# Designs tried in a protein design run: designed miniproteins, single chains, continued (5). Part 86

Each design is a single chain, and the fold is of that chain. pLDDT is the mean over its residues in the fold that is shown.

## One batch from the design tools (miniprotein)

Design m18982
Fold by ESMFold2-Fast:
Structure m18982 (fold): chain A 70 residues (1-70)
Amino acid sequence: GKPKLQHFTKEQQQRVFEELKKAFPQQSLDQGIVDGVLLALEQHQFNVEETRKVTGYPLHFLQKVLELLD
C-alpha cells in the first residue's frame, strides 16, 4: 500500500535511514536528509521521476527508498 502523510513514524524513518546507510555507505546521510526525501516522495505521490527533478536525488536512491517502504 502507499505510505501515509509526510509524518512517518520514528521507527519507519530510522529503519529507512539505517537501510539506506547500508545500501549507500559512501553517501553522507543523516536523518534530516532521509526525512526530507520521504517528505518529497509523499508530496509527489511517490512518483520517482518528479521527486528526482525537484530534489536532485538519483533515481536508484529514490527507488531504494520506495522498496524499503513496501
Scores: mean pLDDT 74

Design m18983
Fold by ESMFold2-Fast:
Structure m18983 (fold): chain A 63 residues (1-63)
Amino acid sequence: SIEELAEELERRLVRALLEGRISAEQIRDAFVNGDEAARRAIAEVLGVPVAALTTYRRYRASL
């Protein structure tokens, strides 16, 4: 489900943040400020398509 996929993505985001591979500022830029470059950078670090992060953002915004 989209819920399970979102939880998996969030687990990967938290891991990358704790490892210092992404910053809290990049997360804010990508998901709050709508910065496409920040979203692309996070997608590259996580090894996921940018479309997955766009879908995740829309899912979270719908809650």
Scores: mean pLDDT 83

Design m18984
Fold by ESMFold2-Fast:
Structure m18984 (fold): chain A 68 residues (1-68)
Amino acid sequence: MSEAQQRRTIALYLDLFRHELATHGALMSDAQKEAAIAQIVAALRAEGVPEAAIREVEREMRDLVAAS
């Protein structure tokens, strides 16, 4: 994928994750939050996002969980 497509795909999944945490985060266990992160990582990998970029997104998602 192009760099612009990669950024747009990452932004979409991060926005979906933020929305999920804002809407259901208080009702989610730590295991459910980890499962949500793993699901997004798998989706990004399936979309062809490079592993280095996926690692960056995973770190940002973990930071969002820690801040919640």
Scores: mean pLDDT 84

Design m18985
Fold by ESMFold2-Fast:
Formats: structure tokens, C-alpha cells, sequence
Structure m18985 (fold): chain A 66 residues (1-66)
């Protein structure tokens, strides 16, 4: 489910990049919803390092693949 993907990605972002769970969930949800503006805003605000956003995008694609 969408919530399962969000939680999985958020847990990995917290563990690997030290991003707060709430911010990590917001990033994962933005990516899943195709809300590019929101994802970019999180990076530009300094809440999410660019590498973490790239990792999240790749991880979500992997989780959605067969």
C-alpha cells in the first residue's frame, strides 16, 4: 500500500541520513504523489539533503517495480 511504502522509505531515510521521521514521510509522500514542487521545496529549505531525495526517488521506484 501507499502507506507501507511511505513508512519503509521514511525509516531508511531516518537511519541513513538522520532526517526526522515526519520530514522523511513528507518527502516520500510528495514523491509518490508526483508533487515535484513540494519535494524540491523540502530540499531548498535545507530539511532534506539532495542525495536523500535522490535515494528516496530510487527506493520508491524499486518498491513499485515487479
Amino acid sequence: SKEEIIEEVAEELEKKFGIPKEVARELARAILDGDTDRAVALVLSGKVPPEAATFASRKIKELLAE
Scores: mean pLDDT 84

Design m18986
Fold by ESMFold2-Fast:
Structure m18986 (fold): chain A 90 residues (1-90)
Amino acid sequence: PEEELRKLKEEIERDIKEIRELNEAGEVSPETIARRIGRVLRALGAALTAELLRKRYGLEEQAEEIGRLTAELLREAGFSEKSVEEALEL
């Protein structure tokens, strides 16, 4: 479970970097929209997995870190603070 959360952290950190690169390029196309959606969905899935592992195994610090990274990814993807709060309600 700790190793699983570590891998999720690495994946989210990579996805944040990719979204920042898309933002810097300033390109808006169906392809770039699909890439953003894919990263958002993966991050939300990671947050759900982390919450389940927190409840089952008591991995509070690791799960909190995944939640923070997911919120960062959603903000980079252009979600408002309210939308980020609503998306992370489990």
Scores: mean pLDDT 80

Design m18987
Fold by ESMFold2-Fast:
Structure m18987 (fold): chain A 104 residues (1-104)
Amino acid sequence: FQEAAEALQQGKYEEAREYADKAVATGNPADIAGAAIVYARMGEYDKAREYLDKAVASGNPAAIALAALVYAQMGEDERARALLDKARASGNPRVIAVADSLLA
């Protein structure tokens, strides 16, 4: 994920896609949500939504919080808020702190 974000910042979209695809291949929900951030930044919103939904379906609170951030960045504020509420309900202090910062 980190390498995908770096490649994207440098305008290397093919490299960013390759790293994002590797992140999805790990099966880790947070890595899958991270790949969605890369696709959203490239304007590939349909693919971003596909991976965000997959991350949310995992039930992992950190992945749900990341999905909320990406939906907010895409202008889907209603969906983002619903996911932040779900992440906050997990009771995980680290996830709650992230949700609280995003609900400013």
Scores: mean pLDDT 73

Design m18988
Fold by ESMFold2-Fast:
Structure m18988 (fold): chain A 93 residues (1-93)
Amino acid sequence: MKTKRITVRAYVDGELVAEGEGEDSGEAMRAGGRAARRANEAAPGGTVTVEALDEEGKLLAEGGGSGSGDGAGYASAVLAGIGAALDAALKSE
């Protein structure tokens, strides 16, 4: 069977600003981290949404919100949420 690819997409106010992919939860989490950080840096305090999708486009995990104050703290919170959700989703397979 083919290895499932996980795609992570970051949006700011509904606009796609960053995308990454990986073949496992660790790679997807790193891609999600880069995407979320880029989105937050592009629009500090804006509405950031990050989605993790399988190869079929099925939503595996999502996270986001409006940042206030330290952008690094916001990016870290989004990353932690996505990582936990991805780990849970992939362990359910």
Scores: mean pLDDT 64

Design m18989
Fold by ESMFold2-Fast:
Structure m18989 (fold): chain A 77 residues (1-77)
Amino acid sequence: ELPSEEELLELAKRQLEKLKEFIESVKSDKEMLEKALKTLKEDLEKLKTDTSLPEKVRELLIKGLEELIELIEKYLK
């Protein structure tokens, strides 16, 4: 029933792409970007302590969230 590590990696990649598309779609909406920034920072902190995911999946998500946080911070400047 639970997805394989390979399936989880593909899901993680798709989720990161969707998040990036969302951030780019709201790049002119400062309030939405600030809300997204707060949420992603909270998710990143939770993810750093989450041992329930395979290590490769967790590392991919951590790097992806860090890149998205940098993108939002760039748009807020």
Scores: mean pLDDT 83

Design m18990
Fold by ESMFold2-Fast:
Structure m18990 (fold): chain A 100 residues (1-100)
Amino acid sequence: RREEVRRILRGMIDAMKEAIELTKQPEDRETVARLTGLSLRILGDALELELITGRKEVPELAGKAVLALLNKKFDEAKRYLAEMAELLGEPELAKEVLEL
């Protein structure tokens, strides 16, 4: 259970990191498609985490993180993802996402 939660959270952090890097690229069709795919992946992973943990706050925080990311509010997006990691008992992953 904990290892599964940690693996999914790690995937969400990696997706957030990639999405932040993509926002530095021109807003062409390929970049928009990739950013959309990463956003959907984060939301899907959050729903899976809710099923595993019973924590309804997880998809709410993921939705806020994705919305902040799409509005280029990167510090806010990182904060929501870190809050999710803390909520799920993974403070080291919370620290890692804030250092992105």
Scores: mean pLDDT 82

Design m18991
Fold by ESMFold2-Fast:
Structure m18991 (fold): chain A 81 residues (1-81)
Amino acid sequence: AKAEADAVVARLRELVERAEREADELIAEGKTEEAIRVLEETLGIIEIVLGVAKIVKDEHLKKGAEELIEEVKKRLDELKA
């Protein structure tokens, strides 16, 4: 149901926001490699959820996961530049 997909997307958003804050703190400490690892681990979790969304054909969950993947990938690209 949409309500269950919304709850999962909300939890993924909270995970991304937490990971981005942790990454920013690590970067401030000069630990850029650790920040990249945190974001890559977060990306992996979202990609698993995207895989599940595709299997169960949940378009709302799929779109939410794809948007969060794009956000995390953009942040990783900025850190690797």
Scores: mean pLDDT 85

Design m18992
Fold by ESMFold2-Fast:
Structure m18992 (fold): chain A 87 residues (1-87)
Amino acid sequence: STTADAVTLALNAIDAAKAGNSAAATTYLNQAKNLAAQVPNSVTILTALAAANLELGSTDSAIEYLKKALAINPNNTHAKALLKAAS
């Protein structure tokens, strides 16, 4: 599914960033963002993009994705935990 593919790409971005491969991390993140645009209200994709942005050091972008996720589903435990970690 588009959701599963976007989440997988976000996880690949995290793995690449941890390996010190910033070019691969950015490429995977951009691919995940392109798929996310097709499913803009997916809390699952928004939280995956937030986690990837946190790993890449883009804290402000991560917070914006988490705010959007929580605006859609205020009870999402994963998004709340990531926002607390980002703060």
Scores: mean pLDDT 88

Design m18993
Fold by ESMFold2-Fast:
Structure m18993 (fold): chain A 68 residues (1-68)
Amino acid sequence: SLKELVDKAMKELDELKDQIDPELYERAKSVLEDVKNNKLSLGEQFLFGLILKYGTVEEFIEYLKYQP
């Protein structure tokens, strides 16, 4: 389920906490919480669902880092 994918990503994000910028960590955590609670647009929910299902947490963080 999407909730299980988010919970896994949150655990992996916590393991990387000391390796990433604190502001980026908090933003990544917030986005994962929004995905879990269906607070994003349909397109964003679909995109992040794909990243979490087929990608890594590191790729998710990289995606967020280079967003305008």
Scores: mean pLDDT 84

Design m18994
Fold by ESMFold2-Fast:
Structure m18994 (fold): chain A 78 residues (1-78)
Amino acid sequence: MLKERARKLAEEYLEKARKLAKEMAASDVDLKTVQQKVAEVLRYIGLAITAEIYVEKNYVTEELLELLERGETVSLPL
């Protein structure tokens, strides 16, 4: 169901963040590249956290799942 798919997406985004971090660590990259990749990693982490929170709140809709699947930033107030 929707919650299971959201949990899977959270795991997939965390894996993407991890892979990107490993790519960055594996080579000596310039500061601009580091900034760009750090921003991308944070974006994936944000998507994963958003998915987890909505699963815990029992508020996973088809619309939210579609947005998460598209890889767009989901607004989450802190």
Scores: mean pLDDT 73

Design m18995
Fold by ESMFold2-Fast:
Structure m18995 (fold): chain A 81 residues (1-81)
Amino acid sequence: SDIEEALKAIKSAEKEELLKGLEKQIEYIRKVKKEFKMDELAEKAIELIEKAKEYIEKEDYEKAAEYLAKANEILREMAEA
């Protein structure tokens, strides 16, 4: 059935869009790291986003959200420093 293949393709495209969005966030964090010399916090945030990307690839969105929440806590710490 072409419907199953179409649904699989749509799900794959949505996943790729989400992963691209997270890659853009990582590039932004690398820029902030370079300008503000917050290397340790920036690297921890990037690591957590990379873990979230791994869980998105596995379609474990609940765990991906958990890692993104942890990344946001670090990004907030960087903003308050």
Scores: mean pLDDT 78

Design m18996
Fold by ESMFold2-Fast:
Structure m18996 (fold): chain A 59 residues (1-59)
Amino acid sequence: SEAEELIKKLGLKMSLEDARKLGEIAKVVGVDVVAELLSRESGLSREEAKELVRAGQKA
């Protein structure tokens, strides 16, 4: 899936299930909010974090 490929490409220590969970949270609080938090936690850019969150929503 797109989410699994992004996790591997970005070198993240997270599962596909974690990405799905972030995607579900983003449906409630908004993609930008989750992407900002993920960017701070993981060192990703906001754009990389947004891409991962959106991919998690599709997974």
Scores: mean pLDDT 83

Design m18997
Fold by ESMFold2-Fast:
Structure m18997 (fold): chain A 54 residues (1-54)
Amino acid sequence: DEQKQQAEEMLKGTVDLLTKLRDQANSIGSDSGAHFQGLLDTARLQGESLLAKL
């Protein structure tokens, strides 16, 4: 399935990007940064869950 393969590749790239953004958010060192990290971690886990189902 060409569409499935494309979606899987895009999701892998997105998960990698979210991981990098989470690391950058950790550098902020503020309460806002901590909350943002939580949101990014949740999005990454959801993306990984979707990849596991593809």
Scores: mean pLDDT 73

Design m18998
Fold by ESMFold2-Fast:
Structure m18998 (fold): chain A 85 residues (1-85)
Amino acid sequence: MSPEEKARKLIEEAKKELDRAATALSQGNVEEARKHIERARKLIDEAEKLLDQLENPSPELRQEVVRLYMAAGILEAAATLLESL
């Protein structure tokens, strides 16, 4: 696979982990949600590192990485609020 194809695969895996985190939060399982958020963050970081190695990385993939970081941050904030209840 090209580095861009590898980054796309990591982005898709990160999306699945964030979906699992959202499901765990909907079930009130904050601990499980945090584990999925951390897995997603690792996958996002790996994708960003691959894109950083490219001279001309896809702007669409760069934007997707930014969106995933934002989504992870929102879910982490939601988990923290739920723990404060």
Scores: mean pLDDT 87

Design m18999
Fold by ESMFold2-Fast:
Structure m18999 (fold): chain A 68 residues (1-68)
Amino acid sequence: MHPLFEKARDYIEFLRKTAERLRELGNDELAEQAEKAIRDPDHPIFREALKAGIPREEVLRFLEELLS
């Protein structure tokens, strides 16, 4: 896996676990915000991938595979 996508995956896993914790605490609103952030292809971490020459289409495919 590309190093930039590996970092992105770890960050998305962290956000996913954070959303689960927020739901356990009864904070559904913040949990939903964290879940929406996971689905954002314009997140700054992917912007660095685009600057490194990775096509936006590849970033979108990565997100789709990760969320499936």
Scores: mean pLDDT 69

Design m19000
Fold by ESMFold2-Fast:
Structure m19000 (fold): chain A 115 residues (1-115)
Amino acid sequence: PWEVVATSAAVELKVPAGGEASGTLTVEAPVPADAVEVNLQNAGEGKVKVEVKVYADGELVASAEVVLEPGETAVLRFDLPAPARTVTVEVTAKNLSKDKAATVYVTANGLRYVP
């Protein structure tokens, strides 16, 4: 089964109407992680485009973009090309609404597969 081996601190991105906000999350795992799960929630009224970049031991290994409607949540899983103890997740949220602010909550989990 998949096991959570580390969880990042939560990040809150306040994205003004037509604006952009970014943040960085670090997952430091006591055992190497095989995957990273990024949890996103748009708690605001603005529609947002979120870009996620995943770095494993300093190297860019994955990226994805997702659009979140107001109130929408998304879970993005990234399989790492090699197990890593330190994973950095860079998140950029762009508010696609010209008249509604958005708030995006982000957490990241390091995952390991245990047979």
Scores: mean pLDDT 85

Design m19001
Fold by ESMFold2-Fast:
Structure m19001 (fold): chain A 60 residues (1-60)
Amino acid sequence: DEIEKKIEELKKRVQELLAKMDELKNSTSDEDIAEYIKLQNEVRKLLGEIRKLKDELSKK
């Protein structure tokens, strides 16, 4: 199922971003803080896409 494959891809991407955020969460540099916020926004966007795809999958 194409939708299930896309959901798994997005989940994997979220995992990778969360790992990067965990490395940056204790940093006090402006660059690291900015990157953390950027990654946080990307995670939220990807989670929204996963939700939308799950809704599509349930509309059988």
Scores: mean pLDDT 81

Design m19002
Fold by ESMFold2-Fast:
Structure m19002 (fold): chain A 99 residues (1-99)
Amino acid sequence: VLPIQPPNVSREQLLEAFEASGRSAFAVAQKEGNGSSVIVEVTRDGEVRVHRVSDLEEYQALVERALERLRAGEAAAHVEADTPELLELARAAALQWNA
């Protein structure tokens, strides 16, 4: 079984964490059993976007955008205990696609 999001984490709990940390956006990547990836983007204003990614090119584009935002000084918006590991795995997958 691939890594899953914490059970019983609600949108309200995520927004409360963003308020406490001063974050404006957050992205989480998960792989499904069929090889697809699910990326959830949550903003502080309560907008939730769910992206089902079935191809590596689309996944790579999302990873590149996340890395660019981190370089632009939005690190606090993407930093959780598991976020660096997920970004590193996504980066490794993107590099394999380009090889």
Scores: mean pLDDT 45

Design m19003
Fold by ESMFold2-Fast:
Structure m19003 (fold): chain A 75 residues (1-75)
Amino acid sequence: MSTAIQSLLQRADALTSRHPVGAALARTIIEANPSLDDELLNDLDIALENLASDSVEKYVAGVLSLIGIQEDLAL
């Protein structure tokens, strides 16, 4: 597991109290995929940043980004 993956997991865990559903989805994606390409790592970084926002619109955008990543990885 890379340092980047570990950092993303820590960020997802930190969001559990504030956004439990989004944090759980992010953690599930990261744990199921220990080797992610640079594009997916960047998409996860943006999604987690959006989830950490107090804006409902940004939170929704973050969740939708995570769903898109999960669908891409399933195909």
Scores: mean pLDDT 78

Design m19004
Fold by ESMFold2-Fast:
Structure m19004 (fold): chain A 76 residues (1-76)
Amino acid sequence: SRMEEDERLLERARELLRELEEAVRRGDLLSAEILLGMIRIILGVAKVIGADQKILDELEEIIRRGEELIREARER
């Protein structure tokens, strides 16, 4: 179902955010930026397929969190 597809996109974005957090912890900012780019692609796909607004909002929050983590790491 469409709802299951939306949930899979959201779960993949959450997995990528966990990997981004680990990359930031290692000081691997290049990998963190690549992972953030992958999450942004997932948001783009979700928008194109007409995902629920709740899913879009959660994906945007995941992106904001990733951006914050990278920004904070660059300031250290």
Scores: mean pLDDT 88

Design m19005
Fold by ESMFold2-Fast:
Structure m19005 (fold): chain A 78 residues (1-78)
Amino acid sequence: TEELLEKAAELEREAEEHLEKMDEYIKKSDELYKKAQEGGDKRKLLLEAASYGALAVGHAAFSVSNRREAERLREEAE
């Protein structure tokens, strides 16, 4: 039981780390999008913004997956 709870806690920590990276990439994407609106190489800036957006989506997916697995382990521990 305690081992399952410990594994669940580790997955929850990893899920939190993925959410932190998601927020970081969303912020970077938003900054690049704003720069594209202000001028410069609009196409290049928008492509970079889209790239960071895709990375954010990836980390969001990993976070959801890890939280679902942690929830299952907690249910098994009860």
Scores: mean pLDDT 85

Design m19006
Fold by ESMFold2-Fast:
Structure m19006 (fold): chain A 69 residues (1-69)
Amino acid sequence: SDEELARELAKEALEKYPENTRLRDVIKRLESDPSVSPLQFVQALRDVAIHEKLYELAEKLEELLERMR
């Protein structure tokens, strides 16, 4: 599912960028908030990926967003 793929991308991002505290903090906040929809989760991850210049991750998240609408 899209939710499973989004969580897997978040996990891979944390493994690939373990010292990126902003990425980690955003993911932790999103995972702890039950009001965050899967779409909002992916949008917020894409935004932090762009801000942190993680363009490969941002491209993968943008592709997922296009599929989710």
Scores: mean pLDDT 80

Design m19007
Fold by ESMFold2-Fast:
Structure m19007 (fold): chain A 82 residues (1-82)
Amino acid sequence: LTPDQEAEVLIALAEIYLYLAKQGLKSDDPEVIKEAQKLAEKAIELARRAIELSTNPQVRADAERVLREAEKILEEAKKKLE
């Protein structure tokens, strides 16, 4: 894979983790919500790695969107675990 292709794969994986995290937030089970929090944190790691690998504006835009969505998920998870 080229760096740009690798970054695209990382973003796709991050989007999958965000989807799973969002589904987990629908649960009232604290353990499931904690798992959702970990998935969102993993998505952040993948998005940051994609930005490091690629200067492509589309990759950067997609990674920034993933970061924003992950931050919202983490905020919602913290609120539910309080």
Scores: mean pLDDT 86

Design m19008
Fold by ESMFold2-Fast:
Structure m19008 (fold): chain A 114 residues (1-114)
Amino acid sequence: SALHAKAFSLGKEAAAGGVQQAKNSLKTILSESKDLSVLAAFIQGILEQYKDSASSVKASVIRDLLRVALEGIRDALELPSLDETIIHLLNSPSLSKSLRLDLKSAVEFFLLTD
């Protein structure tokens, strides 16, 4: 949908602009929709921007941006934890198989530090 495309584009802009831009872009999307597939498209935009320019320095920035985005979604949806926010996004029936796999891989790589 047009809103999915907008969320994806704002995600790419957030990745380029840093944490404050991510907060502002997420606030814009949340003012229009709390649909999990739209919010997942925003996160996909962040991830897609970094696929084109992968580096170890950018990995820490991706981690911070994903954490900020997930915390904002958690708070807006009144979910009790980041883990439950991730589960809700991954279990959205409107998510494409590709987007679900990208989100799962990103969570495992960037957020799960053992």
Scores: mean pLDDT 74

Design m19009
Fold by ESMFold2-Fast:
Structure m19009 (fold): chain A 67 residues (1-67)
Amino acid sequence: AEQAALDAAGARGQAAWDELVNLAKSKPSPEEARKALIDYLRSRGASEEGAQIAADAVLKRVEEEEK
């Protein structure tokens, strides 16, 4: 039961991460992607600092996929 709950939480986290990556990839520039990610995360209750850190992590992941 505990492992299944942790797996479900991980799957929800992965789905949220995939949504952020898709949002970033849908924008024509990294600057617009970063702004959209920050706005989205802040609308979900993230702090401005936390939203910036998360947006930068998503953009780094997108850049690594292009290498």
Scores: mean pLDDT 72

Design m19010
Fold by ESMFold2-Fast:
Structure m19010 (fold): chain A 60 residues (1-60)
Amino acid sequence: GEYTVDVSEDSGSIKAVAGDLHIEVSGKTREEALAAYQAHREEIEAARKAASAELAKLGP
């Protein structure tokens, strides 16, 4: 299956979604939330790969 990582900012929080996988990173301000998101990009990418693997289990 396919997946997409989208990032949105709201009230000092950044949320990244890969398919049905939700990753939320928060901070006191928008800038801090963005910095935290960037610091966790590797974990987000790993979660994206995991989501793809889970989707593959749902179909042949």
Scores: mean pLDDT 56

Design m19011
Fold by ESMFold2-Fast:
Structure m19011 (fold): chain A 63 residues (1-63)
Amino acid sequence: MAKELVNKLIEAEKKGDLEAIDRILQEIRNSPDKEGIRKELKKAYDEGKISVDIYDRALEALE
């Protein structure tokens, strides 16, 4: 789940799909796997697969 959710976020950002980004961020906020998502987000950010803006917004959604 965590890896698939973060991969969806990467894909949505690549396509500039703002509606998909907002929906996926809501899915992140409601996910029980907070730690798995944090790990996958950090990996995606370190690999340059997501922007700092999307990374920060996703981390805020996990709070």
Scores: mean pLDDT 84

Design m19012
Fold by ESMFold2-Fast:
Structure m19012 (fold): chain A 67 residues (1-67)
Amino acid sequence: MREVARKALELYRQGKRDEAVDLLAEEIKKTGNAYPVAKAVLEVGREEGLYREALQLISDALKKAGL
């Protein structure tokens, strides 16, 4: 989970926001559970000073996953 979260935030920093959202949405769909993905993204986002951005990414990923 933390590896996927770090990769998504790295994509965001590169200006590849849509790819970051897609990566997180696919992980949510694959696991069938948004909680582990959301937890990892928010924890890594807090550690990297991108907590607000992490919240927006996970929100958009949940919508894309049909949640």
Scores: mean pLDDT 85

Design m19013
Fold by ESMFold2-Fast:
Structure m19013 (fold): chain A 88 residues (1-88)
Amino acid sequence: DIEKKTKELVEKAKKSEEDLLESSYELGKLYARSSGEDAEIVLKAIEELLEIAKKLGIEEKAKKAFLEGFTEEQVKIAKEEIEKRKKE
């Protein structure tokens, strides 16, 4: 349930800077594996999280964590597909 997972990550983000950055990273990973309506749900969650980060003065760190999670998960997906086809 993507709605439940994204809500839990946003609530976690309110607890501390470390939790906010961890939640941002996890939202990036979810976004890499999401499409259509699920992708829109993740985008709304990161927008809410970035508003919290902006008030704390760590918006750029939160954006970086999101992009790191997104990029790492995309690389992992691509690597899994290549390895699966390269049976040698």
Scores: mean pLDDT 84

Design m19014
Fold by ESMFold2-Fast:
Structure m19014 (fold): chain A 63 residues (1-63)
Amino acid sequence: AEEGLRVGLAQIAVEQGDEAARRFAPTLARVLGVDPATAERIAKEVLSLSREERRRIVEEHQA
């Protein structure tokens, strides 16, 4: 669940931008069953990463 959220947010950020990732983070967390506190931590982590680091997350998981 946590990895799914991390990969999903990284993919949205790469494809649609940081604003889209922020907007969809709560909904994606709810769908994946990630608690709000963990979801906020993961979202902040992913959005603090460089574009290259985000692409690496997506590529490693083939998402």
Scores: mean pLDDT 77

Design m19015
Fold by ESMFold2-Fast:
Structure m19015 (fold): chain A 95 residues (1-95)
Amino acid sequence: MEEERKKKLQEEVEKFVADHARSNAAYREKNKDKPLSPEEVEELQRIKELENSDTPAAKAELEKFREDVVSENRQKLADIAEKEGKKEIAELLKS
């Protein structure tokens, strides 16, 4: 049944993304005590300013930034899924 297969694939995509997100979080956790570069400090300060802003424009810019990062990460995850032969998961990640 096509509908059941599509639902299972969507759940598998979500698990795949979550598993890789946890691995990335573990990597960041392991290296969190490393001094940040000046560029990283400046970017984090900008993000915090946007997060604490009450203007709709600042919130929209922060959301767009998050979407761009998510989109880039999804493309990388799609490439990994393709390499592992999980073509259907890769197609859904690219969508």
Scores: mean pLDDT 65

Design m19016
Fold by ESMFold2-Fast:
Structure m19016 (fold): chain A 84 residues (1-84)
Amino acid sequence: NFDQGIQLFDQGRFQDAVRHFDQAIQQDPNNARAFMNRGVVRRQLGQFQQAAQDFQRAIQLSPSGSAVRIGSQINLQRVKQQIS
């Protein structure tokens, strides 16, 4: 689940981290932080389109001015630069 996904990411186990964030999203489809973190992992995997989709979803699910929304907006800009 969520904390395990972060630990796997820190270990460089990106595919395993994606699976754990998938589980967090399945348990709570409104979990903006899980979408943001899955997007970060997908960016590290070079999955820029999928990462952008996750960051866009995190923005939609998070309140204005929240750390998750701000972080997701910054990350979305970064992945768009990788695609361009």
Scores: mean pLDDT 85

Design m19017
Fold by ESMFold2-Fast:
Structure m19017 (fold): chain A 65 residues (1-65)
Amino acid sequence: GAAEEAALRAAVARLQRSLGLSPEQAERIFGALLARDAETAVALLREAGLSETTARVAVHDLLSV
């Protein structure tokens, strides 16, 4: 719903600031998380510079609602 989308958008905005993501990278990560596509979200975070373990933990936390 709208509340879950807003929470994911806020979380992606925090990742964008922390990792120096471009708006395009942030939007792709948000789209994957909104679609509950954990593997795509992990792959995009790894492309942004996170290790696989860190990316999987982050995606798990963001999708645990």
Scores: mean pLDDT 82

